# Ledger of designs, part 43: designed miniproteins, single chains

Each design is a single chain, and the fold is of that chain. pLDDT is the mean over its residues in the fold that is shown.

## One batch from the design tools (miniprotein)

Design m1470
Fold by ESMFold2-Fast:
Formats: sequence, C-alpha cells, structure tokens
Structure m1470 (fold): chain A 78 residues (1-78)
Amino acid sequence: MAEKVAEAVRETLAKLGASEEQVERAARSAYAAATMVENGELSEDVALQLLRRELEELVGPENAAAAVEAARKTIEEL
C-alpha cells in the first residue's frame, strides 16, 4: 500500500509542476503516513489530515489538496 500511495502523490505533484525536491519530500511523507495506517498506529482520516498539513507547508494548499485526494483514492482502492 505505502509504495502505491507515495507514487500517486509523486505523480500528482509532478503533473502540477512541483519541483523534484518537493515531489520526493511529499512522496516520503505520504509513504510514512500510509505505513502508519497499515500498522494501525493512525486512522486513515488522521493520517490524511496530518499529510495535508505537511504538504500545505511544502507545495501550498491547492496542490496539497490534490495530492491528499490522490492518496485517499489509492488507499480506498487497495
């Protein structure tokens, strides 16, 4: 799961024109969030909320919202 969530975030932000550094940092945060959900450490809702806050600081609120939506869809399909 975590690899697919990270890839969805990477693809979404790259398509929106985020820098390679921003894309890789966001993908890493998404991987960590998805891993915490898989391990039962966080609920999906809490993990996605924390991811959104981290990504807003990195790529701004609009790009963060798109990336979090991609992560949510990926989690729901797996």
Scores: mean pLDDT 84

Design m1471
Fold by ESMFold2-Fast:
Structure m1471 (fold): chain A 70 residues (1-70)
Amino acid sequence: ALRELAEELGVPPSVVRAIIESLLRQRENRLGKRYSDEELEERARNMSEEELEELRKIVEAARAGRAAAA
């Protein structure tokens, strides 16, 4: 799931993991919580369409910010 999302979004799997972890912390209001690879993979498999759209928007914003900074 993480690798497939990374390929679809055109970013490394580590970037997708970081974004999903950030979204989970935000949703659960748990800024200090760390997520295991297994938890992130399971979450990626069970993401809603709305959550996937949000992930895509975050990746696009990150790319745009990177391009503007270059």
Scores: mean pLDDT 69

Design m1472
Fold by ESMFold2-Fast:
Structure m1472 (fold): chain A 92 residues (1-92)
Amino acid sequence: SGKEAKEKAEELIREADAAIAAARAALAAGDLAAALAEARRAGELGREAAKYGLEVEDPIEGAGLAIRGVGLAVEAGLLARRAGGDGSEVAS
């Protein structure tokens, strides 16, 4: 139902926010492996939140949740790159 989609999108957004915070903390501590793992998890959660946002009964509310999910996935991608997930072959 549209209500279940909203609740799931909001849950996934909260989990993505927590994973982004964990990725930032790991990056600040120099734990690149943990930062990359949390950033990848945040990206997956943000993408799933966006999908559920599109299933929300109110199209304006659903669009807002989908935009938030996409934004979190983009932020997670940038954090993954900072953790060395995209350029590791050049650093070797």
Scores: mean pLDDT 84

Design m1473
Fold by ESMFold2-Fast:
Structure m1473 (fold): chain A 68 residues (1-68)
Amino acid sequence: SAEILETIRSTDKNGDGLADVYAAARALAERMGIPFEEALRTLLSADPNSDGRVNPEEAARALSAAFG
């Protein structure tokens, strides 16, 4: 949903178009009640490089499929 996407984008403090998986998982847990560990697991599955950075649109799609 748009709310998930905007929550993830709000953690991109440097404006590079990518989100830190830990910051995004924390924001989702605090603002949307998605359990931190489940959000983190979903975000890590959207990070094929294992660099801790995800594309917000792909991450939001995965989270929306899992949590609505």
Scores: mean pLDDT 77

Design m1474
Fold by ESMFold2-Fast:
Structure m1474 (fold): chain A 84 residues (1-84)
Amino acid sequence: MIDEAIARIEKLLREAGASDETVQEVVGIARKFLEAAKAGNDSEAASYFTALGLILTALVIEEGIPPEVAREVLQIVKDAADEL
């Protein structure tokens, strides 16, 4: 379920020390990706997945989020999309 994947992402980012604003941005993009994937909108899903990857890369560089946390977030959305 999309809400369960989002809750896992939110928890991981908060435990890694991300700000509430950053968590909200990442969760928003992840939700849009999963909703586009569920709707079969491959073009929108690809765009949101790319945006999610870019934001996570910026968080590793700018906020010091561990690269393994960024990878785990991407794995959570991929696994959730595969179950849709």
Scores: mean pLDDT 84

Design m1475
Fold by ESMFold2-Fast:
Structure m1475 (fold): chain A 93 residues (1-93)
Amino acid sequence: DYEKAAEEFRKAVEELRKEHDVVIATTASKKNVKKDIEYAKEQMIKALKEGKSVGLVIVATEDAFDEAKKYAEQAKKEGEKLGPVSVKLIVMK
């Protein structure tokens, strides 16, 4: 449901923008879940090293959700070593 995922994404971005200097967003589909989240993680780490706080939004397809959650947790853990980070994971059904 594109409409519902788009609304949840908009709310997540708005919430994160209130608390963070930078908001990074990525999609995660079954074939590219690791690559897409690792790329977003690299952008997050770069911003954190510049002294910024970062909110990360991941929109995952239902079939990629479990893997996306695992990589999102890894990204948060790695980011928290460098500075303030929040991660939001949204599922697209």
Scores: mean pLDDT 85

Design m1476
Fold by ESMFold2-Fast:
Structure m1476 (fold): chain A 71 residues (1-71)
Amino acid sequence: MEKLEAAKRAAKEVLVRKGVPEERAERIARAITEALADGIEPEVAAKTLSRGTGLPLEWLKEAAEAAKKAL
């Protein structure tokens, strides 16, 4: 449980730093963390969320890698 919260926080911090609004960043960070917890690779999670959110793939890759490192 604590590791999942740390991963979500890490991904959220990346997105907020890129200028994503806090509420949206938290929702996306949660989706990234859930995907990683299910064994989905960071690159695959990033590509899926890039298509869904319209955010740059590079931002989501950075967020997914940060979340993976915190897991």
Scores: mean pLDDT 84

Design m1477
Fold by ESMFold2-Fast:
Structure m1477 (fold): chain A 103 residues (1-103)
Amino acid sequence: AAMAAAREARLAAAREGLRAVAVSPEALERALEVLDIWERSRSPEELAEALAARFGVDRADVLRGIRIMGPEDFALGAAAVLAQGGTVAEFVASQLAADAVLA
């Protein structure tokens, strides 16, 4: 389907972009793992559970972040932060703080 092809193209472009901006091979590996988890996840709840288990963050906080941004934008944002040497916990905390200020 055209939507599936567009998702695959965006995923490929995101992986290439992460390789260009990653601060280390280890940061790149962690960032690419976020995209792999998103690619395999079939729901926001599944994505939240998988990311929480892998990166040691609270599932409910991750799910809230996904609901604020959408699953694609959350996965891309988390991957970008990891590529720059940050953590999923830092990204989640930033999204929850932004939501609290805008509420």
Scores: mean pLDDT 82

Design m1478
Fold by ESMFold2-Fast:
Structure m1478 (fold): chain A 77 residues (1-77)
Amino acid sequence: MEEELKEIEKAVSQLDLPPELQRIAVRVLSKIKDPELRKQAIEALKAFPDQAYDILVKLAKYLNDEETLKEIEKLRK
């Protein structure tokens, strides 16, 4: 868990995202237990940083994480 969290944090820190979205991305990705889905999510954020809000919304919905969904929608306005 700790090693995976550090790997996620490192990957997210290399993305061109605002600090608030980086924090949300780390939280959402750390909750994804499927390593293949997590890898695909990181690659999507890397390829489409302008779609980061939509990608993170889809991941939060997949996780049934209502609190994270509310936080993303508040930032997107």
Scores: mean pLDDT 79

Design m1479
Fold by ESMFold2-Fast:
Structure m1479 (fold): chain A 68 residues (1-68)
Amino acid sequence: SPLERLAETRIELLRMLGELYPQFREELEAVIERIREAVRRGDEEALRQALLDFDGLVRRIGEQIEAE
């Protein structure tokens, strides 16, 4: 499904962010796990929510990097 493809792309991007910014790895891994769990359950609403969490985390990381 389109949502599953988006999930795969988002997981890959989060892994790359974890390699570039190891200080955020725990937070990134938590979002990856939420995405994977939603896909495993076939829960489209949980998947949509996890993708929103992804967008929020990326914004937060960017803001923290700019503040440091």
Scores: mean pLDDT 79

Design m1480
Fold by ESMFold2-Fast:
Structure m1480 (fold): chain A 100 residues (1-100)
Amino acid sequence: SMEKVKEAIEKLKSPDPEEQVRALKELGDLGHPEGAKAAIEVLLDPNASLEVVKAALQALSRMRHPEAIEGLKKAVEVLKKNPEYQDLAEALESLIERLK
């Protein structure tokens, strides 16, 4: 439901990485396009912890929406421009191949 999606997105604003991980797991279970957008935003956030980034990747791997695939392709293009994010870009490319 959209109400649960909105509640989970609100939890992503928590300063606690454990709360952010729980919110991403819930968004992955709900499988909503708005949740996919929120998870992609986490991947592009330079302040996100490694644990939160991994949770976002796992959530996106469970979301089977065409909109998620297009968003991931754009995220990969942005991340490839920064040498620091090469491993993350490769993980996202692998995820896109699995979602086809």
Scores: mean pLDDT 77

Design m1481
Fold by ESMFold2-Fast:
Structure m1481 (fold): chain A 94 residues (1-94)
Amino acid sequence: VLEEGIELLEKTLEELRETKDPQVLLETSKRLEELAKKSKDPEVKKLLLGAAQAARSMGEYALKEKTDRAILSGQGMVERMLKELKEKLEELKK
């Protein structure tokens, strides 16, 4: 499920850059919660739930603010979540 979460976040970052639509973050949050429910690893589940909460909060913020700055903040958050998931995946492959 970590690899699926990484692919989802990479697609989210691309779509967010292209559309600048904060709804992308809200949809990503829902999908990350679904991946967390499928996870058998408690640490992976916690990471995916944390990423889902961050995506939801940022998506709601960007919808309220309706500014390019809010969208850029959302992109930075997705990039940080991607880094955390990739680091966890590399840890599990060792």
Scores: mean pLDDT 78

Design m1482
Fold by ESMFold2-Fast:
Parts: C-alpha cells; structure tokens; sequence
Structure m1482 (fold): chain A 60 residues (1-60)
C-alpha cells in the first residue's frame, strides 16, 4: 500500500481505539502500530499515530 494509505489506516485504527476507551497515548500507539503493520515507513507510522490521537480526541 502507499505511505498515505498506511498512515490513513493507522489514523482510523487509533481513532477506533479511542472510541473503545483507549487513552490518547494508547490511540497514538495503536495508530503507529497499525500503519507499520500495513507497510508504512517511520514517517507514515508517526502520521498514523498523530491522526489516531486526533481522531480519538474528536470522537470524545
């Protein structure tokens, strides 16, 4: 997948985790790990974590 796709998947995973009661830090880690699992590089993983954290905050 593209780096943008990996980051987006990470963001969605982190936001979902936040909706399930994860802390903002846990949501960031979930987004990072999910982006990495989809073949994202370090920058895509960092973005996925950041987007996941933001999504978790917005859904609260």
Amino acid sequence: PSQEEAAAIGGMAGAWAGGQGASVEEARKTGYDAAKARGGDEEAARLGGEWGQKGAIQSA
Scores: mean pLDDT 78

Design m1483
Fold by ESMFold2-Fast:
Structure m1483 (fold): chain A 96 residues (1-96)
Amino acid sequence: HMSREEIDEEVQVALAAMQLALGKIAPKEERKDWFRLAAETLASLKKVTPEAIELAREIGKLMKEYGDVETGEEIARFLEEKGHKELAKAIREGMK
């Protein structure tokens, strides 16, 4: 039942989750670059999955937790400009 496209989407979501995990343990100066990279990976998805939405929300939560809501809004705008309005909304919800 898994098409190649579904496998590619799962791999991209797993990669974004790994990039997010690396950002959590990275030095403070590299942290936001890892979260931006995770968002860039999510932006490459052809189809938005519930797992991708939850990762976007987690990025928003982390941006608020680290006191960098400006970078969080920058990431949300980036995703919105790429046509991923649902992912952008999830990041903004995470920052609330």
Scores: mean pLDDT 81

Design m1484
Fold by ESMFold2-Fast:
Structure m1484 (fold): chain A 90 residues (1-90)
Amino acid sequence: PEEEERLREYQRRADALEQAVDTLGKLMDKAIEAGPEAARNAALTAQSLVDYARKLAEEAPPEVQGRFRRIAEKAQSLADKATAAADALE
């Protein structure tokens, strides 16, 4: 059924976004150490992940909406950390 295929598609998207957020988190300290421009770029990348995850949370089946909301929360924490670091380095 189309509903099962849609659910699987959004589960795959959630897996991909979780990996992207985890990867960004692991690279965050290096971006901050590289200076304010790199930290600002990391903040913009994290904010893009927040925006995309929130969009998917609105579109997704109820079963995976909470997962996208948690992804957005993690990405927002990384965006906030990178922004604070960039501001402190300038």
Scores: mean pLDDT 86

Design m1485
Fold by ESMFold2-Fast:
Structure m1485 (fold): chain A 87 residues (1-87)
Amino acid sequence: MLSMEELLELFNEKLADFQEGKISLEEFVEVARQLIEAVLRQKAMSPEELLESFKELLERMRENGVISEEQAEELLRAIERILEELS
């Protein structure tokens, strides 16, 4: 099991890869799922705080033209589903 620091580092690497078109939306969602699982398991953040952090990240990505509005909504739905399954 990766540490929180290692998972956050991996998430940032995969976020950059996704922004550059090197990985699929599906691959990025899988890395996000691993980070969410670790955060919730360690009680580092509440599900509500984690969802808010992802909403902020996705809005920033949309504003910077990295993802479309539809991709942002699809990612948010995937994150909400993961949080529901793990809560």
Scores: mean pLDDT 77

Design m1486
Fold by ESMFold2-Fast:
Structure m1486 (fold): chain A 96 residues (1-96)
Amino acid sequence: DEEERRREFARELVTEFAINALRESGYEEIAKKLEEEKVSLEIQLYILSALVAEKNPKAMEEDLEKAIELLKEEKKEELVELVEEAKKELKEKQEK
């Protein structure tokens, strides 16, 4: 399907952008895993939104929770652990 081809192209493009943006933001382990694994466009956008673009703590937490749910559905256990660690670190920084 043309839609699937366009979505795959968008996923690859967003993956390259997300890897660079996450590395610049200090999330090198997540960036490395996104480079090594095929992760859906939707998951990448939630991670990128939460860790790079968003400044509101509640919105960041909600986006990370959605990313974790989708990663569990795709059985990306190592990425689940890395994203859960990032979520915990963000929450601890917000409480200080």
Scores: mean pLDDT 77

Design m1487
Fold by ESMFold2-Fast:
Structure m1487 (fold): chain A 75 residues (1-75)
Amino acid sequence: TTAEAKKIIVETAREILGQEVADKIGETLDKLPDSTSVENVLISAYLTGLRLTPDQRDAVKKLYEESKKRIKEAE
């Protein structure tokens, strides 16, 4: 569940924000315990995306919405 959510978020970030930003988001998410809720993983990815790409707020919002949708579909 949480591990699959992390994977989906990183893959989605690679598509929207590129490999470099996706790798940094993945590094941040890997530091989160496996007991972390899917919602908190999504929020962490969103906040990390905003910090790394402050000029791309719309792209980071798209990352959040698309990741949330893909995670829901994978359940």
Scores: mean pLDDT 81

Design m1488
Fold by ESMFold2-Fast:
Structure m1488 (fold): chain A 70 residues (1-70)
Amino acid sequence: SAEEKIKKLEEETKELIERARKETEEYLASHPDLSEAEKKLVREITEGVILVLEAVTKLTIKALKKEAEK
């Protein structure tokens, strides 16, 4: 059902966001040679990608809801 697909998408998106943040911090911890400015850029890139992922997920949910109305 569309509801099950939406639930799975929301759960997978949340897990992916949590993983992306965790892996970013692990990467930075393993690269102490990076400057503070470089570390800030890496974190900003991660958060930017997360914003795009959330926007795409929201659009996909809207599309799935429209499909369920057929």
Scores: mean pLDDT 86

Design m1489
Fold by ESMFold2-Fast:
Structure m1489 (fold): chain A 105 residues (1-105)
Amino acid sequence: MDLEEKLGEGGKILTKAYFETLLNYLSGNEEDAVLSFVKRLPAIVQKLGDKAPKILAELIFSIERNYGSAFADKLLKAAIDFLKKSGKADLADQLQKEYETLKQK
């Protein structure tokens, strides 16, 4: 089924985005961490479609819990800015709402 294949590919790109972001952050280069994350967003959105905002919110929230809110806020803002500039304002709004929901629960 197409859904299982797309989720598998989406899981792989998400895992790469997560590790690349954290490796850059832990190496002391926060700007490169944000850039590496944003670089992966087109592929994540393409593979996950309408599920991308929820999954991205969960990923950023996981980073907030383990590495602090300041870095997570930069990732969230960069993702929102990217989606808006890409003509995907609806996905940007959904990402913001999903992230706020995770912080409230």
Scores: mean pLDDT 78

Design m1490
Fold by ESMFold2-Fast:
Structure m1490 (fold): chain A 64 residues (1-64)
Amino acid sequence: MDLEKVRELLESLPKDEDGRITKEQAVKALVEAGLDERTARLIVNEVSKDGKVTLEELLEYLEG
């Protein structure tokens, strides 16, 4: 998976006032970056709060 591509895709997505994106937007970005949908959904579910994630939270998780 290309973390720079993930960052680029996540930065391009519409965000709310807190800089958060929906779980579905996050899953789509991870799949476009080379993850399978099942793995993408597992990651997003682990990171998400109130059904949304920030770019920073998601990248932190992916970097380990």
Scores: mean pLDDT 78

Design m1491
Fold by ESMFold2-Fast:
Structure m1491 (fold): chain A 84 residues (1-84)
Amino acid sequence: MIEEEIRKLTKEYLENLTLEELEERGRELETLPPTRENLIELAALRIAGSQLRQPQPEEVVETAIKLEAAKIEGNMSFAEELKK
């Protein structure tokens, strides 16, 4: 599930990367094709960066993860519709 993948990556990024490293990796990913993997990583970097700038309650972080997951799922569904 995309939500779980974003949650795991967000936790890893918060534990291992600085805000500057998150922003640099995000810039790199924005130049890459919008694959499922790249979109998940970009979402996790954005959420982690937001938390480092201004820590939010867990419920707000979970809402952000769900919104980013829904956006990625929408993009995947749109790509499938283009094949029809």
Scores: mean pLDDT 76

Design m1492
Fold by ESMFold2-Fast:
Structure m1492 (fold): chain A 100 residues (1-100)
Amino acid sequence: KLIEELKEKLSSLPEEKKKELKELLKLLEEYGKKINFDENDLDHPYVDLIAKVLLKIAKEINNEKLYELVKPVVEGKGSDEQKKEVIELYKKIKEILEEL
């Protein structure tokens, strides 16, 4: 449900906002390349940078569910389970942004 809500919200944005989000996609791709996801490298500083970009996306689209999911990781209070959830959200949001 969250991913469907995000896809609908992102697709309905004005073109100028979609352009801004595509710039955030570039940051997500840059940070993602630095992390070895297969090794569960959850303590990598780029996980925090990815979470910060996702938090900015949540604010731009006013999505409270995404905001609440990533906020603990951004604040340095995220559990390993929350960090894994942020990584999974990153992968799905990256795919959605690539379709815009």
Scores: mean pLDDT 76

Design m1493
Fold by ESMFold2-Fast:
Structure m1493 (fold): chain A 108 residues (1-108)
Amino acid sequence: SKEKQEEILKLLDEIEKIIDEIVARYPNVSPELVARVREILKGLKEAVKNKDYDKALELLQQLAFEISRLFNEALDLSTDPEDKAKIEELFEKVQVLLEKIRGLLESM
């Protein structure tokens, strides 16, 4: 469905904005890890546009793993409890978005 495809792309853009927020807030996170997350996001968007939903599901699993690593690194770099709480809130938001994307992809 074109409508589901457009919704998936919108949810991926929301994840990208959260990643941008974390990187802006914690510039000492690993540039290599950030580059990996961005490359997977790019590949996932292209797979969705090409209607390669099996590849999109595989890339989504890789994205979830690398995002978890990124958030754990941001938590390790944070020394303030309020900053840790904000990182955890953003991580929970990303997890909800990833689950919505999975459900949409599996329904196609």
Scores: mean pLDDT 89

Design m1494
Fold by ESMFold2-Fast:
Structure m1494 (fold): chain A 94 residues (1-94)
Amino acid sequence: SREEAVERAVEAGLETAEEETEYLAKTLKLSPEETELLLRALRRTYEEAGREFVRILEEKLPVSTEEFQQRGLEILRRELERLLAEREAEKAAA
């Protein structure tokens, strides 16, 4: 079913997000706080992208691989900006 396909895509994406975060944290020497921020952003990105990917396949939408990758990067940018804004708001409220 569509629901099962979406759930599998999201689960696979979340696992990939964890692996990517670990690799990037080690390679870029990220702080624990930066690592946590990146993990949250990637998890949200893969969740949204996974749902959209299943929709594209099911509805046979003419979306190229390059276009889908660009959408994924835009989602990641948006989620990172949102998480940074949330942290700034929390600091201002303290």
Scores: mean pLDDT 75

Design m1495
Fold by ESMFold2-Fast:
Structure m1495 (fold): chain A 81 residues (1-81)
Amino acid sequence: MNGPTVTDQDLTSPRAQRMQLSSVRALLEQAERLLAEGDVEGARRLLETAEGILRQLASIAPDDPEVAALRARLEELRRRV
């Protein structure tokens, strides 16, 4: 099942943090598809949304290696826009 963007900001629980990370991953995958289709503007908007979520996660869990990995992927995609 493909879920929409999450609205919960409570990252104090591992479950909430995991759901936010899953949302970021989905946004990055969608942005990569849009870039492949030539929709740079659409991809940029998804990357901006993902960056916002990752920034929030990094503020709460700066030592999370999954956050670092997703930030690296986001930077690679941003180099294409």
Scores: mean pLDDT 77

Design m1496
Fold by ESMFold2-Fast:
Formats: sequence, C-alpha cells, structure tokens
Structure m1496 (fold): chain A 96 residues (1-96)
Amino acid sequence: DIEKLEEEVLKKIEEALEKARKELEKDVKLVIELESESGHKYLTVIRAKGSIVIGTAYFHNGEVYAGITGSDNEKLKKEVIEELSKIGNIPEETFL
C-alpha cells in the first residue's frame, strides 16, 4: 500500500513538473494530494515562474514531515510554504 502510494506520488509529481517546465514563462501552481486507505497522505505544491520550486508534506498518525526542493528562488519558496501551510494546516516554521 505505502510503496504503491509513493510510486503514484512520484509519477504525479513527474507529470506536474513536465507541465510546469512547458509553462515556465507563466505563473503556474499545481497541487497534488494522494492518500492511502491506511491513512498515509502526501501533499505536494509546485510553483513555477521562470524557475520551479516543489514543496512536499507527508502525513501519518498525527505526524508531518515536510521539505522544500528545486530552485533557490526565495519568493517561490515562500509561496510554496504558504500554500502547503494553508492546505495542510501545517505551521510555516515546520519548513524553516
């Protein structure tokens, strides 16, 4: 179950990244939410505008693990953190 969820999350992220790369001159925001029947949840936010920033949060049994990757674009990183915090009800300090 978990392994299949992780594979599905990675495939959806790859699809979203391909879309974001084609639209780099546009202001793009993509959100991916996938949850298993056992309560494992992945939330990914992708922001693209001249560069790409990806934020991902993993939720299970009241715990959250979150990280930011991609470009060093500070503005896009802030926007990704704000979006993940809003959608996932995660404190922004979790990412800092």
Scores: mean pLDDT 78

Design m1497
Fold by ESMFold2-Fast:
Structure m1497 (fold): chain A 64 residues (1-64)
Amino acid sequence: DIQQQLVAAAQQLGVTVDPSASVSAIIAAINQAIVDQYGFDDMDTRSTARRDILTQNGITVNVE
C-alpha cells in the first residue's frame, strides 16, 4: 500500500507523520524534509535523494 510505504519513507527521513493523513500530505512532508536536509538550490540532488528514498521503500515515482 503506497500510503504505508510513504509513511515508512518519511520515518526514514526522521519525519513524524500521521499514518491516517492523505497521500498528498505525506508526500509534502517528505519533500519538505528533503529540502531541509539537501537545500533549496540543488534540485538535482533533491530529486535524486527523493527518488532513492521512495524507491528503497518500494515506491516507483518520476522525480523530475
Scores: mean pLDDT 69

Design m1498
Fold by ESMFold2-Fast:
Structure m1498 (fold): chain A 100 residues (1-100)
Amino acid sequence: SREEEAREFVLRFVEERARREIASGGTLDGDEAEAEFEKELEELGLKETVEELLEKEKKEADELYEKLQKLPPEEAEKLKAEIYAKLKEVLALQAEAARV
């Protein structure tokens, strides 16, 4: 199904993203990787399905984003990175559960 294809694609991307980030010592730009990911999803016609999954995960972290807005920029950037990593981890677990 399209959902299974989308989840499998996301899982592969998250794994590649994490591996590259570890190899670079955390200096890899997430925005560039995300933009490339979105382009591939659009071409495969899976973007809408993946967006629904991301919205569900993002909803849980949305409360933390409200707190980020009140923090100094330096502290906000560090917390954003941690939130992003957790969202990716949860999404990867969901994709793994759905791939079978």
Scores: mean pLDDT 59

Design m1499
Fold by ESMFold2-Fast:
Structure m1499 (fold): chain A 89 residues (1-89)
Amino acid sequence: MLTVTGTVTVEVDGALTLSALLLTSDGALSVSPPVEVRSEEPGTLATLTTTVQVPADGVPPVASLLVSARPTGEEGTARVVSRETRVEE
């Protein structure tokens, strides 16, 4: 089994609920627990991590790391500023 870990850093303005989604080419999906972030200052950063396990069948999986952002009743914006993926055996 390979362990694929996705870490995403999001710039937040306003009040948002964030989740990180990691999808592999093998169809494995992992979703981080939702995190509520509130910022009144532009440039506030939030970091989310999620992990998925895939078979080590000699073909390396391709992974997509996505962010879901939802306002918590106020106007809010989110921008992904960095993505990092790690693959461990």
Scores: mean pLDDT 75

Design m1500
Fold by ESMFold2-Fast:
Structure m1500 (fold): chain A 84 residues (1-84)
Amino acid sequence: SEEAKELRKKAEDLFKQGKFSEAIEYYNKAWKIEIEENPEMAKTAYLDAKSILYFLKQLRVPGEALETAEKVLKEFKEIYEKIN
């Protein structure tokens, strides 16, 4: 959807600015819309969230961003496992 694409673009822009917590929130909003429209997107969201968490751990970002990323990853892992 166009809404999900706009949210992803905003998340990417925020991520480039180093606003990681805010970026993760916008990614989460985009992924939830994508999954609601197509449940198969749960796998993609899970893998994207996992990649973001690993990247943030490498950058040693503040705990708030890591906690948000870990919470999102757990949520999408559960959705992915439930449909498979």
Scores: mean pLDDT 77

Design m1501
Fold by ESMFold2-Fast:
Structure m1501 (fold): chain A 88 residues (1-88)
Amino acid sequence: SAVEVLERALENVKRISEKYKEIDEEVYKQILELIEKALEAARQGDLEAAVEHLEKALAIAKENLSGEGGEAVITVLELALAKVKSLL
């Protein structure tokens, strides 16, 4: 389900954030807040809003994060976005 996909994405990004956030803490916080909004939307059955929040999180990650942590977050978000879009 979209909820399970987003719960896994949130967990994965939280782990990456804890390892790499010392450089980009505010950016990681914004990304996590957007994933949480996507998860809340999915729990309400609003997959269009969930996709919108994930696309915004991915844009922020691509523009602001670099290196191993940034690549890991972008990969998690791209996979989650593809899976949620497949459920539309």
Scores: mean pLDDT 87

Design m1502
Fold by ESMFold2-Fast:
Structure m1502 (fold): chain A 93 residues (1-93)
Amino acid sequence: KELDEVAKAYGEAVGAAHYRSPEEGRKLFDEAVKKIQELAKKKGYSKAEINRAIANMLKAYRDTLAEMRRDPEGALQRAEEAGKKANEIVEKY
């Protein structure tokens, strides 16, 4: 689903940002949560769907941090692309 895809993409971006700077990661996480909540309100998603999306974002964040430790360059490129896609989806709606 679109909300879950956006949340996953933001999670990957937050993970990459946190790997470089915990402070930048925290800022991006807060911004991502706000964008997810605003999108959900505009589209009429339930609280359960919002909670699921945030859980998916946290999973993507953890997975990305683990991947960054194993292959920092490849993981960073993937996370940057995911962040761009998430912003494009949010911008359309």
Scores: mean pLDDT 78

Design m1503
Fold by ESMFold2-Fast:
Structure m1503 (fold): chain A 55 residues (1-55)
Amino acid sequence: SMSDEQVKELQAANQAYIDQVVEEARQAGLSDAQIAALKAKLQAGFDYILKHLKS
């Protein structure tokens, strides 16, 4: 199981990953609406996994 500290580190790492993906998507020519949808899906997917790992 993950500690609360490990969970916070994982959340910070995920945020950095999302920020990197958003920058790459912007450079690839995705619209602001597409980038917002991508960001929301990545965050929701992470939150879903994390919720099910925190038993």
Scores: mean pLDDT 83

